# Designed miniproteins, single chains, part 93

Each design is a single chain, and the fold is of that chain. pLDDT is the mean over its residues in the fold that is shown.

## One batch from the design tools (miniprotein)

Design m3217
Fold by ESMFold2-Fast:
Structure m3217 (fold): chain A 78 residues (1-78)
Amino acid sequence: SLRVARHEYEVNGRRFRGLAVAYGTGARAVATPNQVLATADRGFGVTVLEIESDGFRHRHVSLYVNGRLVGTRIETEE
């Protein structure tokens, strides 16, 4: 099964976005200001955390396979 969750909020001119996508058996996706989680007992999960401030954007992308973190990419755009 596919599960998707997202959130967005702004504090002091900084925008925070969270996206969680999970696919497979036991898929679970949570996206809140305090927690972003994408997991599946058998399958894949991807989380995307983005922080946008004046002139800058930072993005964290994490990949999960069968409930385990297998990779993280951090990108910064100016």
Scores: mean pLDDT 80

Design m3218
Fold by ESMFold2-Fast:
Structure m3218 (fold): chain A 60 residues (1-60)
Amino acid sequence: PLPEDKGIYTGMTEQEAIDHMRSLGFTNIEARETTLFGGRPAIEVTGEYKGKKVTMYFLD
């Protein structure tokens, strides 16, 4: 499907977070939806960059 057929989305999904991290050179990327303290939605992303394991959180 064409990207424009998907509509406009302002929040970053798990797949969008994975694609973003991959574009930065991360490998073995996993993402999942979670909630942080205070009930805020977040995406937890874990990946490797040049053999270093990194975990990041994306809000919204």
Scores: mean pLDDT 66

Design m3219
Fold by ESMFold2-Fast:
Structure m3219 (fold): chain A 97 residues (1-97)
Amino acid sequence: MELEKKALELADKLLADPAGADAGKAARYLIEKGLVESAYYVALGYFKGNKYWVEGIRLVGENGDLETLKKVIGLVIGAIGNQFQRELQERRRLLQS
């Protein structure tokens, strides 16, 4: 599915972004508040410093229905969470060496 491919691409871009730690908050806003409210927060300058996250949310919002967007956002959040767990484990190993 096209949107599923975009979700994985967005996850990769977010994980490469220095602000990736805040990406989960933006995704949570989209799920909890919905597209209209999330667009309002973007317009107010929230998430302004994270180009790929902001552009990705708009792209997914413009090209899918709400139910599909929830699934796509869930995949992105899951991928980000798993990456942070791996990073924390690596940092712990470095501290114990």
Scores: mean pLDDT 53

Design m3220
Fold by ESMFold2-Fast:
Structure m3220 (fold): chain A 107 residues (1-107)
Amino acid sequence: GPFGNKEGKEGGDKAAEAGLRVAEKGGSEGTARGIGAGLKGIGGAIEAGYYLDTTGDKEGGERGGRSARDGGRRAAELGKEVGDKEGEELGRQGEEGGRKAAELGRK
């Protein structure tokens, strides 16, 4: 439903922020992984945001939610590895928001 799309966009935005933060702090090896997580979060936010405004489509909320969940999880894992507790927390928030969006989009 519409709430799934909103939560997917918010989760994707947080996952993107976490991925970019961890990329900045992670050094050369962490940078590519952080960018990858951030891009996945951005993709989720774009997809969920499109369906929030355009259709309210459940499928868009579910897909955007899954992308935000995966991006947030990766960013949280990277934040933990590089000792960035704020990046880890933002990643976990993105993962949780994405999970809720995917569940609401399925209903």
Scores: mean pLDDT 63

Design m3221
Fold by ESMFold2-Fast:
Structure m3221 (fold): chain A 144 residues (1-144)
Amino acid sequence: NREELIERLITEANLSREEAERIVETLLKFLSEEEVEEFLDLILEHLNESPEDLLDILQEKLVEIKVGVSPEDITKEIVLELAKEKGLSEEEIERLLKTLELAEKDPENRAGLVLGIVAVINNISTDQIVEALDVAQTIYLASK
């Protein structure tokens, strides 16, 4: 329910109605209504975290929302299955697998790199990911 999400942002994050509506509209560009609720619930539950910790939590959650597993549980087999289902080219698949190999060598950046893979598979632009994270920052700052 969109109106319930808007009212929660107003009451729990001290946002104006106009800001709350813009936030929900931004997220709905690439998330379903249920996924928006799950993402916003996570932000609101973690307002007491540092901005850096919140960013990591949100990147992990976006992966879980889209793939159903945490970034640490993403395997070559999962990437191959999802990419083939979405009709990605062999060249695109090879690029995603190279990114996964980099993510496996870099635990600190794994969530962000895996989110990049998931975004490509789900045809989510880098700009849309940045907008979602900017939304989280807006909610976080308004709550303080």
Scores: mean pLDDT 84

Design m3222
Fold by ESMFold2-Fast:
Structure m3222 (fold): chain A 80 residues (1-80)
Amino acid sequence: MTIAELVEKIVSFIRKLLLEDIENEEVRELIKEVLQKVAKLKEEEAEEAIETMAKLIKEDPRDILSEEQLKLAEELEKKL
């Protein structure tokens, strides 16, 4: 799984479960903590993933938030 694929799954998960904007500081901090502590990503990798996530969500959230991707994000949460 690439960082971009992981980011898309996490974006879908956060949007579905928290119903919050990725620009929200609390949401960004939560995602960073999940990536660093649970996914075991290094700080640099976590920051790159967050930046990619913010870019993707700004382009068109509807294209990112497919039902299949949301299901994969839920499975990712269970694994983490």
Scores: mean pLDDT 55

Design m3223
Fold by ESMFold2-Fast:
Order: C-alpha cells, then sequence, then structure tokens
Structure m3223 (fold): chain A 96 residues (1-96)
C-alpha cells in the first residue's frame, strides 16, 4: 500500500529529525566523532524499526519501540524523544 509506505517514511523521518535535535542538545559537549558514532547507531535503530513497520503494518507500535531504543542510546527519558518527535510532526503539518 503506497499510502501506508509514504506514512511510514514520513513518521520515521520525523523521528530521525527528533533524534538529531536531541543528540545536538544533550550531547553538545561531545567531540564530533563521538556524535557521528551515536548518529550512526540512531540511524540503524530507525531503519530497523521502519522495516518492521513496513513488514508488520504496526506503525504506532514500531515508533514507540524505536523511541524506547533511541532514549536508551541518547541517555534521555522517552518523553524527551516523544515530545521532540511530536513538535517536528506538528511543525510539518502546520506548514502544509
Amino acid sequence: DKEYEEKVELEFGFLKSAAAVVLAKYHKDKPDEEKLKIAKEAHKIIEEYKKKALEKKELEKEIEEAIRKLSELLEVDESVIREEYERIRELYEAEL
């Protein structure tokens, strides 16, 4: 289903942007090489759960699992990732 695939791509795009903002804000004092390593691990998590969302058609569940894994990687509460994800999503919807 093209509509479902486009929704998955968009929602995980918001999550990827949220992870990048959180990394920049909460790890600002880390060297760029360490931030890049964390960014690569975040990308791997996002791609894994995006694939699961496409295969299982459980978008909301896979987003929540990805948020949990990203919170562990970025050493923040799940609410920090979720709030940033929702903020980016709302900004995108407001610009349409």
Scores: mean pLDDT 87

Design m3224
Fold by ESMFold2-Fast:
Structure m3224 (fold): chain A 61 residues (1-61)
Amino acid sequence: SAGDLLDAAAVGALTGALSKEEAIKRLLEAGCSPEDAETVAADPASAEGNAAGRACGARVG
C-alpha cells in the first residue's frame, strides 16, 4: 500500500538505508506529488515532511 511504501521510504531516508533519490522514486510510485516526495525524503521527521507525508497518504487513500 502507499502507506507501507511511505513508511519504508521515510525510515530509509532517516537511517540512510535508501538514498534521497531512491526514497523520492518510491514515493512517486506510491502516488505522491514530486514536491511532496522531495519534502518527505529531505526530512520525514520535520513539520514540512510530516505534512507532505499526510497529504500524500490522504491523496492515495
Scores: mean pLDDT 66

Design m3225
Fold by ESMFold2-Fast:
Structure m3225 (fold): chain A 69 residues (1-69)
Amino acid sequence: SEEEKEALLEEAERILLRAYLEGRVDEGIERVKALAAEHGLTLDITRTEDPVETARNAAAALEAALAKA
């Protein structure tokens, strides 16, 4: 449902923001991948040296996966 998609996106954004603030974006990415997997989604996340860009790529990958579901 749309409510479930929105809740998943909000949880992922919360994970990524916390990871960014803690300097652990790589761990945040792995947590978002695990969260998506719990809902039957596989994420193709492009990692870069820029933690902000990597976090944006993770959010975009989740949005794309949800759009296909």
Scores: mean pLDDT 82

Design m3226
Fold by ESMFold2-Fast:
Structure m3226 (fold): chain A 84 residues (1-84)
Amino acid sequence: TAADIAHVRAGAERHKALADEYEKLAQTYDELAKVYRELSKIDPEKANKLAEEYEKLSQEYRKLATDHRNGAAGAEARAAQLEA
């Protein structure tokens, strides 16, 4: 039981770590997209295309972060039930 709880908690921590990393990647790509949106004043066609690509990457990484946050929450809920 204690070993099972520890295993589930370790899984939750791994999910949290991955969620944090994907969140940081999403923020980085969002910032890059904003830079290219500003550069659209100089070269609108190329800059807007790059901004759209970075916006898409940001969205993809935010989805991955959310999926892992949900995984962590589920694992923590299960660990709490096992402690009861």
Scores: mean pLDDT 87

Design m3227
Fold by ESMFold2-Fast:
Structure m3227 (fold): chain A 70 residues (1-70)
Amino acid sequence: SKEIEKLKREIALIKQSIKNNQDNIAVLEKIIERNPSNSRAQQLLDSYRKNLDWLEKIKKELEEKIKKLE
C-alpha cells in the first residue's frame, strides 16, 4: 500500500539520521578522549546521544505501524 511505502521511506530517512548521529558521536568521543576538558564537545556529544535515543524510538514506532498494516 502507499501508506506502507511512505512509512518505509520515513524509516529509511530515520536510519540515515541515526547513522549520521552515530558518526558524529564517534568523532566527538575521539575529541573528548584527547581533550576531556572540552565542554563544548561534551555538550554536543550529550545532544547527539539524546537525539539518537529519540530517533531509535521513532524508528521502532514506525516499524510497529508497518507490522500492524501488514
Scores: mean pLDDT 88

Design m3228
Fold by ESMFold2-Fast:
Structure m3228 (fold): chain A 98 residues (1-98)
Amino acid sequence: EAEEKTKEALKRGYELHPEDRLAMAVREFLVDLLKKFAEEGAPSELVDEAVELALEAEKALVAGDRARAERILEELIERLGLSEEEKEYLRRLLEEAR
């Protein structure tokens, strides 16, 4: 169910904003991450909250509001308990698009 919600959200975002490379890269990273957490038995409520934050971050990126997107991604990092490697990967994605 979490995977299906994530796939539907990504499909909608891709159709609305297909040329936003940063949003697409962040989307792909978050899909893989959320799928991993769901498979490892993370609570569905946590995964659902993370999907909502991911969608909000994507909307901010597409709108050009990177400061808001970075704040939302930071909140998502805190909620999911990302590793330092995962945090660095997200930071690099944001820097590449500058």
Scores: mean pLDDT 70

Design m3229
Fold by ESMFold2-Fast:
Structure m3229 (fold): chain A 85 residues (1-85)
Amino acid sequence: MKEEAIEKAAKILSEKFGIPLEEAKEGLEKTVRALREGPLTPEEIRELFEQAKKEEPELSELIDHLLEAYEALVAEEGLVQRELP
């Protein structure tokens, strides 16, 4: 569930960076949506998140929940491409 993953990621951001939970949730939802609508494929996003987890191990939990939310959004929207027929 996308909302559950966003909430878990937002809680980590709130606890580590002092961002209010509601603002963290809103920012993360916008981030996940931007990644889905951006030029990167789901496979490229997954690889980018895996690299980020290697560079910042302390953020691996946050990154894992963000990736889970992104994949849930992609699955729910049927991986719709921006290209019109």
Scores: mean pLDDT 75

Design m3230
Fold by ESMFold2-Fast:
Structure m3230 (fold): chain A 71 residues (1-71)
Amino acid sequence: LEEVLERAERLAIEYARREGERDPSIDVEAAEAQIRALAEGARRFAAENPERREELLALLEEQARALEEAL
């Protein structure tokens, strides 16, 4: 889980930075803060709901793939 979560977080931040380079109206710093907050939320959710960890893992893998395709 942590490895996939770290990959998804890293890809999302890279995506936000690339979008910010094309559109200076995008607040990249705020986007990065939101992405990191979501990652922390996912870690807490996994700790509190271990029975749903496989569902979360599948979702994160899907998001990571989508971000890789978008980059």
Scores: mean pLDDT 80

Design m3231
Fold by ESMFold2-Fast:
Structure m3231 (fold): chain A 88 residues (1-88)
Amino acid sequence: SFPMNVDEAIHALELAIEILDKVIAGELSPQEAVTKLTAAQIIGMAGGLPISIPQSLVDALANGDEEALRREAARFKARLEEQLRKLR
């Protein structure tokens, strides 16, 4: 367990949400999405708020299923927005 840095946690959530918005819009390839989400996860961990990427999103990224990727990204984004709302 880490003491949570609220500002860093908020920053990580905002970054992950921005990345997921670009995935939903079809602006990122699966490879770019993996790279950017991994970076957001590292920032979240450093802020004491680990970002748990859903297995369904991991599967969509691995399989190159663009439709499933957009759907699962939208679902994950909604959860992160709820977490962000609770920290503010």
Scores: mean pLDDT 79

Design m3232
Fold by ESMFold2-Fast:
Structure m3232 (fold): chain A 106 residues (1-106)
Amino acid sequence: EREEKIRLLTEVADQVIKYLKEGKIDEAAEILVKNRGLTVGVIALFRGFSPEAALDFAEGKNLEAAKKAFYPVELEYIEQIREAEKNGDEEKLYEIVKEFLTRLKA
C-alpha cells in the first residue's frame, strides 16, 4: 500500500510538471483534483521532499518539519487544499490548485 502510494505520487507529480512546462495549467489542476489525497504530497515533491516524506506530509504526518521547509504562500495554499479535501469540495479544490499552479508558472 505505502509503496504503491509513493509510486502513484511520483507519477502524478511527473505528469503535473509536464503539463506545467507545456502551459497546460487546466490539465495539471484536473489531475491533482482526481488524485486529491496526494495533492499536498505533489507540492512537497516540488519543494524537494523525498517521496516518503511527501506522502507523510500528504497524510498529515511530519507536519512540523514539513512546515519549516515551505514558504508562507505555499503553506496558505496547502491549508486551503486540505480544507477543500476534508469537505469533499472538488470545485473549490480545482479553483485553489489552478490558482497555485498559475502562480508557479508565472
Scores: mean pLDDT 78

Design m3233
Fold by ESMFold2-Fast:
Structure m3233 (fold): chain A 71 residues (1-71)
Amino acid sequence: MKVVTKEEVDRALVRLLIEGADPETVQRIADAVFPVLEEKGEITLAELEELMRAAGAPQEYIDRLLALLLA
């Protein structure tokens, strides 16, 4: 199963910002995800998706971020 690091998620979030994503929404995702990544070092894509949903991220942001991390 694919796992992701803080550096990978950070790069994907920067890519979302370049594509015109709302900075406040991206910051909300970062605030929910980065503490877990700092504690664990890496998480699965399934765990990342659950954390983003729990933070109230729009489905479009979840789908795009996962697609960027799978590329």
Scores: mean pLDDT 84

Design m3234
Fold by ESMFold2-Fast:
Structure m3234 (fold): chain A 79 residues (1-79)
Amino acid sequence: MKLSAEEAAELRAAFARLDTDGDGVISRAELARVFSEEEIDLMDADRDGTVDWGELMVYMSNLPDRETFDARLARMKAA
């Protein structure tokens, strides 16, 4: 799917909340609060132990439908 400007803004805000040190990447430990290990492995394509904004955007934009996207975003907001 393609993200709207509003969806991208909400996702960016959720990313910033999970990025507790503000370095522009989220560790696997922080992501484990909201995502499964399998989901994190899909985001962490280079397997360096972190997910940056671009990797998260690619993962979220490649979800099969809006319902799946909304469920993931809600999980991030709840964390």
Scores: mean pLDDT 75

Design m3235
Fold by ESMFold2-Fast:
Structure m3235 (fold): chain A 65 residues (1-65)
Amino acid sequence: SVSEAYQFAKYMVKQGLSPEEAARALKRALGRPLSEAEIEAAVKALRDSGASEEYVEEFRRHLEE
């Protein structure tokens, strides 16, 4: 769900995971391809948590692969 994607992404970035690690962990936790709404919720969580735009771009790239 959108809420799960947001909370999980927020948790992963606070644990100090790299963008690639966070993206792979989120995909694994959901067990399916993410919807566009779930991707946007995860990206919003990263920005709300103070992640750099570089981190957000790398995360999005790995999440959409």
Scores: mean pLDDT 81

Design m3236
Fold by ESMFold2-Fast:
Structure m3236 (fold): chain A 81 residues (1-81)
Amino acid sequence: LTPEQAAEAEAAIYEIKAAVSMISANRYLKKGDIEGAKKSYEDAVKAYENAARIARQAGLDETAKVFEEGAKEAKEKLDSL
């Protein structure tokens, strides 16, 4: 793997973690578990922020913007609870 390919793979792992956390948050909300939903959205924010940082460091600016938008969406969901 080149350093760029390694960064893309690492960012993709965090993207998957963020997606799983968002799904978990929605499941907790359906159950009425607000505390579980909050923790899952917090995990999603952290994962998207890590993905964005890795993408930015690798020069993948467009990809980083997508992850930054994901973090913003997750944070807005968290703030709405």
Scores: mean pLDDT 87

Design m3237
Fold by ESMFold2-Fast:
Structure m3237 (fold): chain A 99 residues (1-99)
Amino acid sequence: DKLKELKELAEKLKELLEKDLSDEEVKKELEEVARKMEELLEEILNDPSASKEELREARLIAAEVHAAGLMKEGLIKSEEEAKKKLEEFKKKLEEKEKE
């Protein structure tokens, strides 16, 4: 049941990553889903009765959660890069207007 719940949360995480991540509600839901997935992953990976197949599936989902974290970091960097490019464009336009 926990592996099934983890798979359902992974699908929801994917859906949230396609939404506007500047939306505070989307960010909060993304963080809550990621937190729940981390808790379930820890529980499954630390279960001595878990099968090798269940552990392999859990590790694959752990890789997806890790990738989502890197994507969130990349989006923050992308926003800062977009702001930097906008400032550079404004400076070049101002220089052209002075000519």
Scores: mean pLDDT 65

Design m3238
Fold by ESMFold2-Fast:
Structure m3238 (fold): chain A 78 residues (1-78)
Amino acid sequence: TPTVMTDYDNVVDDGDTNYNTVNNDMMDYYNDYMDTVMNGGPTGVMDGYYNDYDNYVHNGDDVGVNTNNTVNTLVTDM
């Protein structure tokens, strides 16, 4: 939702990923975005981004060295 996107932008600006509510919304937003990319475009990169982010958020575990760059982009450049 628009309200959630505003909070999401604040989290990115502050660099704080401790927002549980925003984290859930980030996952939902990314799931929708990834689904759109899956219908076309460079899904190879997006698939890794989504899978690593899903494991990061839902399992609370940091996996994959390639994910480090993707997670940084998600938090910093999103």
Scores: mean pLDDT 47

Design m3239
Fold by ESMFold2-Fast:
Parts: sequence; structure tokens; C-alpha cells
Structure m3239 (fold): chain A 88 residues (1-88)
Amino acid sequence: MEYLAKAEEAYAAGRYLEAQRYYTLAIIESDEATQRAILERMLEWRNELSPGEEEELERARALIPELVARVEEVRRELARYEEELAAA
């Protein structure tokens, strides 16, 4: 159950999006008892977040896809360049 430990570490480090992804993976791969324990922990987490912090997390989440898309486009351009070199 490494994903739960990684989620808690990411949350403690202030990396809420990374923590949320690891919690999701932990839920998917867990039995019902573990899923309930994770959900209870997430409810405690939400009680710690103010509306302002929740909005900040959502704004940060909205920015991430744009940054990821730009990184992926650079990777695609590099892959095309490598294909052109291999085809020569």
C-alpha cells in the first residue's frame, strides 16, 4: 500500500495535486475497509482547507494541464525530430 504513504507525504509537503493522485490510486487498488479509511482521512483534510485554500487548489489544478500540454508538445516535436533522423 505504497500509494497511501506517498499521498500522505505529498500532502505534508504541500503538494496537494500529487497527494490527490496518490489517494486516487490507493482507493482504486484497495479493499473496502481501506477505501473507507482513506475517505475519512480526506474528510479530515477538507476540514483543514478554507474556501480560499480550496479555490487556490482548484486554480492550481486548472493551470497544470496547460503546462503539461506545453511540455508534451515539446516532447512530440523532439520525437518527430528523432524520427526524421532515423528515417534519413
Scores: mean pLDDT 65

Design m3240
Fold by ESMFold2-Fast:
Structure m3240 (fold): chain A 67 residues (1-67)
Amino acid sequence: MKAQAYAAAGILVVAGVIEKSEETILEAMKLAQENGVSAEEMRKLIEFVRKHLSEEVAEKAEKYIKK
């Protein structure tokens, strides 16, 4: 379950970066949080956004990390 949730969130994050869609990225992070993806794995998704799209969107995504 957790691994599948991380994979699905990762696909949506990559799609959001390609399309430059902040909404898609934030929805992906919310789904990852709700499905128990680890904070470490969520940070990897945020670093991908920070590197390939923008710091601003990455900072907004950080609000979904509980620890």
Scores: mean pLDDT 80

Design m3241
Fold by ESMFold2-Fast:
Structure m3241 (fold): chain A 87 residues (1-87)
Amino acid sequence: MKSPEEVLETFEKIMDEIIAKTKDPAKRRSALSLKGVAVHELRLLLEDPSASEEEIHEKAIKMAETIGKELELSEEEIKRIVKELEE
């Protein structure tokens, strides 16, 4: 399982790659906004000594699913992203 810091780095990398492939400017803007909120919230959890590694992983997975649905990714693509975060 990835460390919380590695989960955040992997999340940012995957989201950047997916958003860069998105040709619809409205969906791209929406996904970038959601990514910004997700990264901010994940960074706050990383700085919170009471937050568990499991909470950080669950947050990253839920945000990845939310962005994937916003970009109309297939369930198969979303599952692939979740696996990359869980490694």
Scores: mean pLDDT 80

Design m3242
Fold by ESMFold2-Fast:
Structure m3242 (fold): chain A 86 residues (1-86)
Amino acid sequence: SVEEDAKKDADQAVADIRQLAEEAPHLSPVEASNRITAAGILLAIVTVAGDKEKAAEAYRHLAQMARASGDTELAERWEKKAEELA
């Protein structure tokens, strides 16, 4: 079903965001920022699926990427969103 496909797409999107977050600390701040943009697109897939726990996980990974890019304020905002969803 479309709903089951959306869940599968969300699972893959979380996995992809996790990989981007793991790579981010090893990149330049500019490259880390570019990975945040890509991860933000994937986050939309996760949020549409309606799974709060997966959305919380995705936001935590985005926060790690924001810290790698030097944007501590953005990281704190996304960490707070993850806490609110968990």
Scores: mean pLDDT 82

Design m3243
Fold by ESMFold2-Fast:
Structure m3243 (fold): chain A 88 residues (1-88)
Amino acid sequence: STMDPSLDQLKEEFHKRFQEALDRIRTETNEAERDQIISDFQAWADQLLAIARQTLPQDVLDKFQAEIDRALQELQNARKEQLAKLAS
């Protein structure tokens, strides 16, 4: 089903969206826009996790949540690096 992708398809879409968000943060000069990029990614990832919860076992969901948490941390680090770069 196109509404219930396989775990591999979910991981590919997640990594693609994460990389797009990361690249956008690294090129964005407006701080509010960088914050919005992170918020949009988090909202999308939370929706993806909610859909996955209907089909995937709890141990897989816990691992996916951990990947979301790591991705959000990396986006926050990229935001701080971009802020420091623009302050120079």
Scores: mean pLDDT 81

Design m3244
Fold by ESMFold2-Fast:
Structure m3244 (fold): chain A 86 residues (1-86)
Amino acid sequence: SRLAEEQALNEELLERLRPVFEKVLTAEDAERLRELSLKKTAEVEKKMENEPDVRKRIAERLRAYAEVLEEGGLHELAARLRELAE
């Protein structure tokens, strides 16, 4: 299913980023970014509901995460996620 494919790719990408997040985020920053990410992800899912290309949906999610990181002041991590989305 589309959701299963999208979830698997998201999980793989998050696994690659986990060591970076673990080293640079405080518990407070992690919770704050998690909340913002949930809101942005819901918006992207609604926007991309009719997009059949899983890669395009993943790219939009990565850009949404990058936007959240920018809002949190993590500009270097945001740039890395944007590059990963390409």
Scores: mean pLDDT 68

Design m3245
Fold by ESMFold2-Fast:
Structure m3245 (fold): chain A 60 residues (1-60)
Amino acid sequence: SVEQILAILRQFGQGDVGLAERIAADLDQVQRLTAEELIARFGLGLDVATAQRLLDALKQ
């Protein structure tokens, strides 16, 4: 759900509801991205290691 994704995003300094909605809309595809692809697709200001932790959290 958007609320669950938003809660995860907030753990990584990302609090935007719009970002949570975009991720939720395509969650299955997002879960198959690499950390670098996640950063590029959503314009995240995260390093690759932090993006990998975010991606792992989104898969659970």
Scores: mean pLDDT 83

Design m3246
Fold by ESMFold2-Fast:
Structure m3246 (fold): chain A 103 residues (1-103)
Amino acid sequence: MTISELKNSALENKNLGYKYLKEKKYNDAAYYFGKASGMLQVLYEHTQDINILNELIDVEVQLGVLDIKSVLLFNDKEKDELFSAREKGYNEGYEEATKVIKS
């Protein structure tokens, strides 16, 4: 996978996050935004590209919106599930992007 393919993958995960957010599938939205965040963080650390930083900021804003929704709408179990989905996505995205950058 090239750096360009990795950027496209990060943006695809961001778009899936928006799709699931619109469908009110908040755990799926958190996973895909988390994955995009992990990928974009590694990409920005490597490239220092302002366009990557702007995409990362957009994703982090959407994750913040999900956190606010969880406080207002969710019980403790649902909040834990949302956090776990976000963490899983972030860790997978960060690991996948790191493998591409190291190759």
Scores: mean pLDDT 88

Design m3247
Fold by ESMFold2-Fast:
Structure m3247 (fold): chain A 109 residues (1-109)
Amino acid sequence: MEEALLETFGEEYRELIEESLRFAKENNLSDEATLALTAARIYLHSLETGKPLDEEEFIEKLRELAKKLGLDVAKVLTLFSDLVIRYLSEPEPLSEEEFFELALEIAKE
């Protein structure tokens, strides 16, 4: 998963990918939840850095990556969407810790 994420989104996101994958492993998240969480972090980071990734292109890359990894594409996209929507609906930007807590809540639903 790490190598495939780096090939898909780029070395710029290595630290963010490594942190997200470590968190997912420590919390026994599914592969679908792990991919969705990592992708959501990359997408949201792109919005904050002033170099926003195109949402349509990003979702297409995520779909193809989930398919390549043999994961449930619909589940990955649903978890990704729920996480991004919940994050953007918060009145204040979430901390990294608060984002991970949100990801655990969504992954358990």
Scores: mean pLDDT 79

Design m3248
Fold by ESMFold2-Fast:
Structure m3248 (fold): chain A 120 residues (1-120)
Amino acid sequence: SIEEILEEIKKTLDEISEIDPRLKPVTEKLKELIDAILEEPEDLEKIAELAHEVLLAIQEHKEKYPDTPDEIIELFEEVAALLVEANQYLNEGKIEEAEEKLKEALEKLKEIKKLVEKQK
């Protein structure tokens, strides 16, 4: 279900920030975006604002920690975009397409987790 995939995404975000606490500002903003999708998916302005806040957190992380691999930065940007796309499909009643986008976001987060583990 959509809710089960979103809970797995939140769990993976927590695991990423436990491995690299420097990423907490990014993972916390992504969780805020997910919570907004779960609670108020029809509030497109709020979803867009939260997605923008995620991108700002990613940019701030890159500026503060320029040694972070570009692949990690790109994957987080892709995750934010996929969450917005999933919300658009949910608003259109396209549940299967929304689920596909969320599963793709989860796979990208699992890849981020592998990459941050290798940086130790």
Scores: mean pLDDT 89

Design m3249
Fold by ESMFold2-Fast:
Structure m3249 (fold): chain A 70 residues (1-70)
Amino acid sequence: SRKITVREAMEKMLEIGDKYGKLDGGVQAVEEILKEGYKPEDLIPLSYVARLITKYTGVPYGEALAFLSR
């Protein structure tokens, strides 16, 4: 189970949103992370971050997961 920091997750949510013309969705995914009260240094699972990207941007889970894993 690979993990990334909340800081990296938020940066990648905005980056993938911008790349796919879904920046509004990327922002909404970041807002969801912030709403849960995580600190920037906390580690979260890649699968969780990829699910939030898919939920808010419509980018397929596999593409989101691959983007996070590069």
Scores: mean pLDDT 85

Design m3250
Fold by ESMFold2-Fast:
Structure m3250 (fold): chain A 79 residues (1-79)
Amino acid sequence: IDEKFQEVEKLRKEILDAIRNGASEEEISQLMQKFVDQADELLNLLKKQNKLDLAQQAEEKMIEMLVEIAKAIAERILS
């Protein structure tokens, strides 16, 4: 579980770096898809283990990460 959460965190950092370094829309889209896929896999794993409270906490954390990514995209567009 921690390893899966670290993978999601790693993808968040890669997305933020890509946005800030002027990566293409295609590259950002591909990284976002990987983020969504890993997030879904983590949530499904927690639900399979009947760890519903942890699944909810992970979902809330992923929303925080998505807000951070959205802010970085907005800053890039407004720059």
Scores: mean pLDDT 80

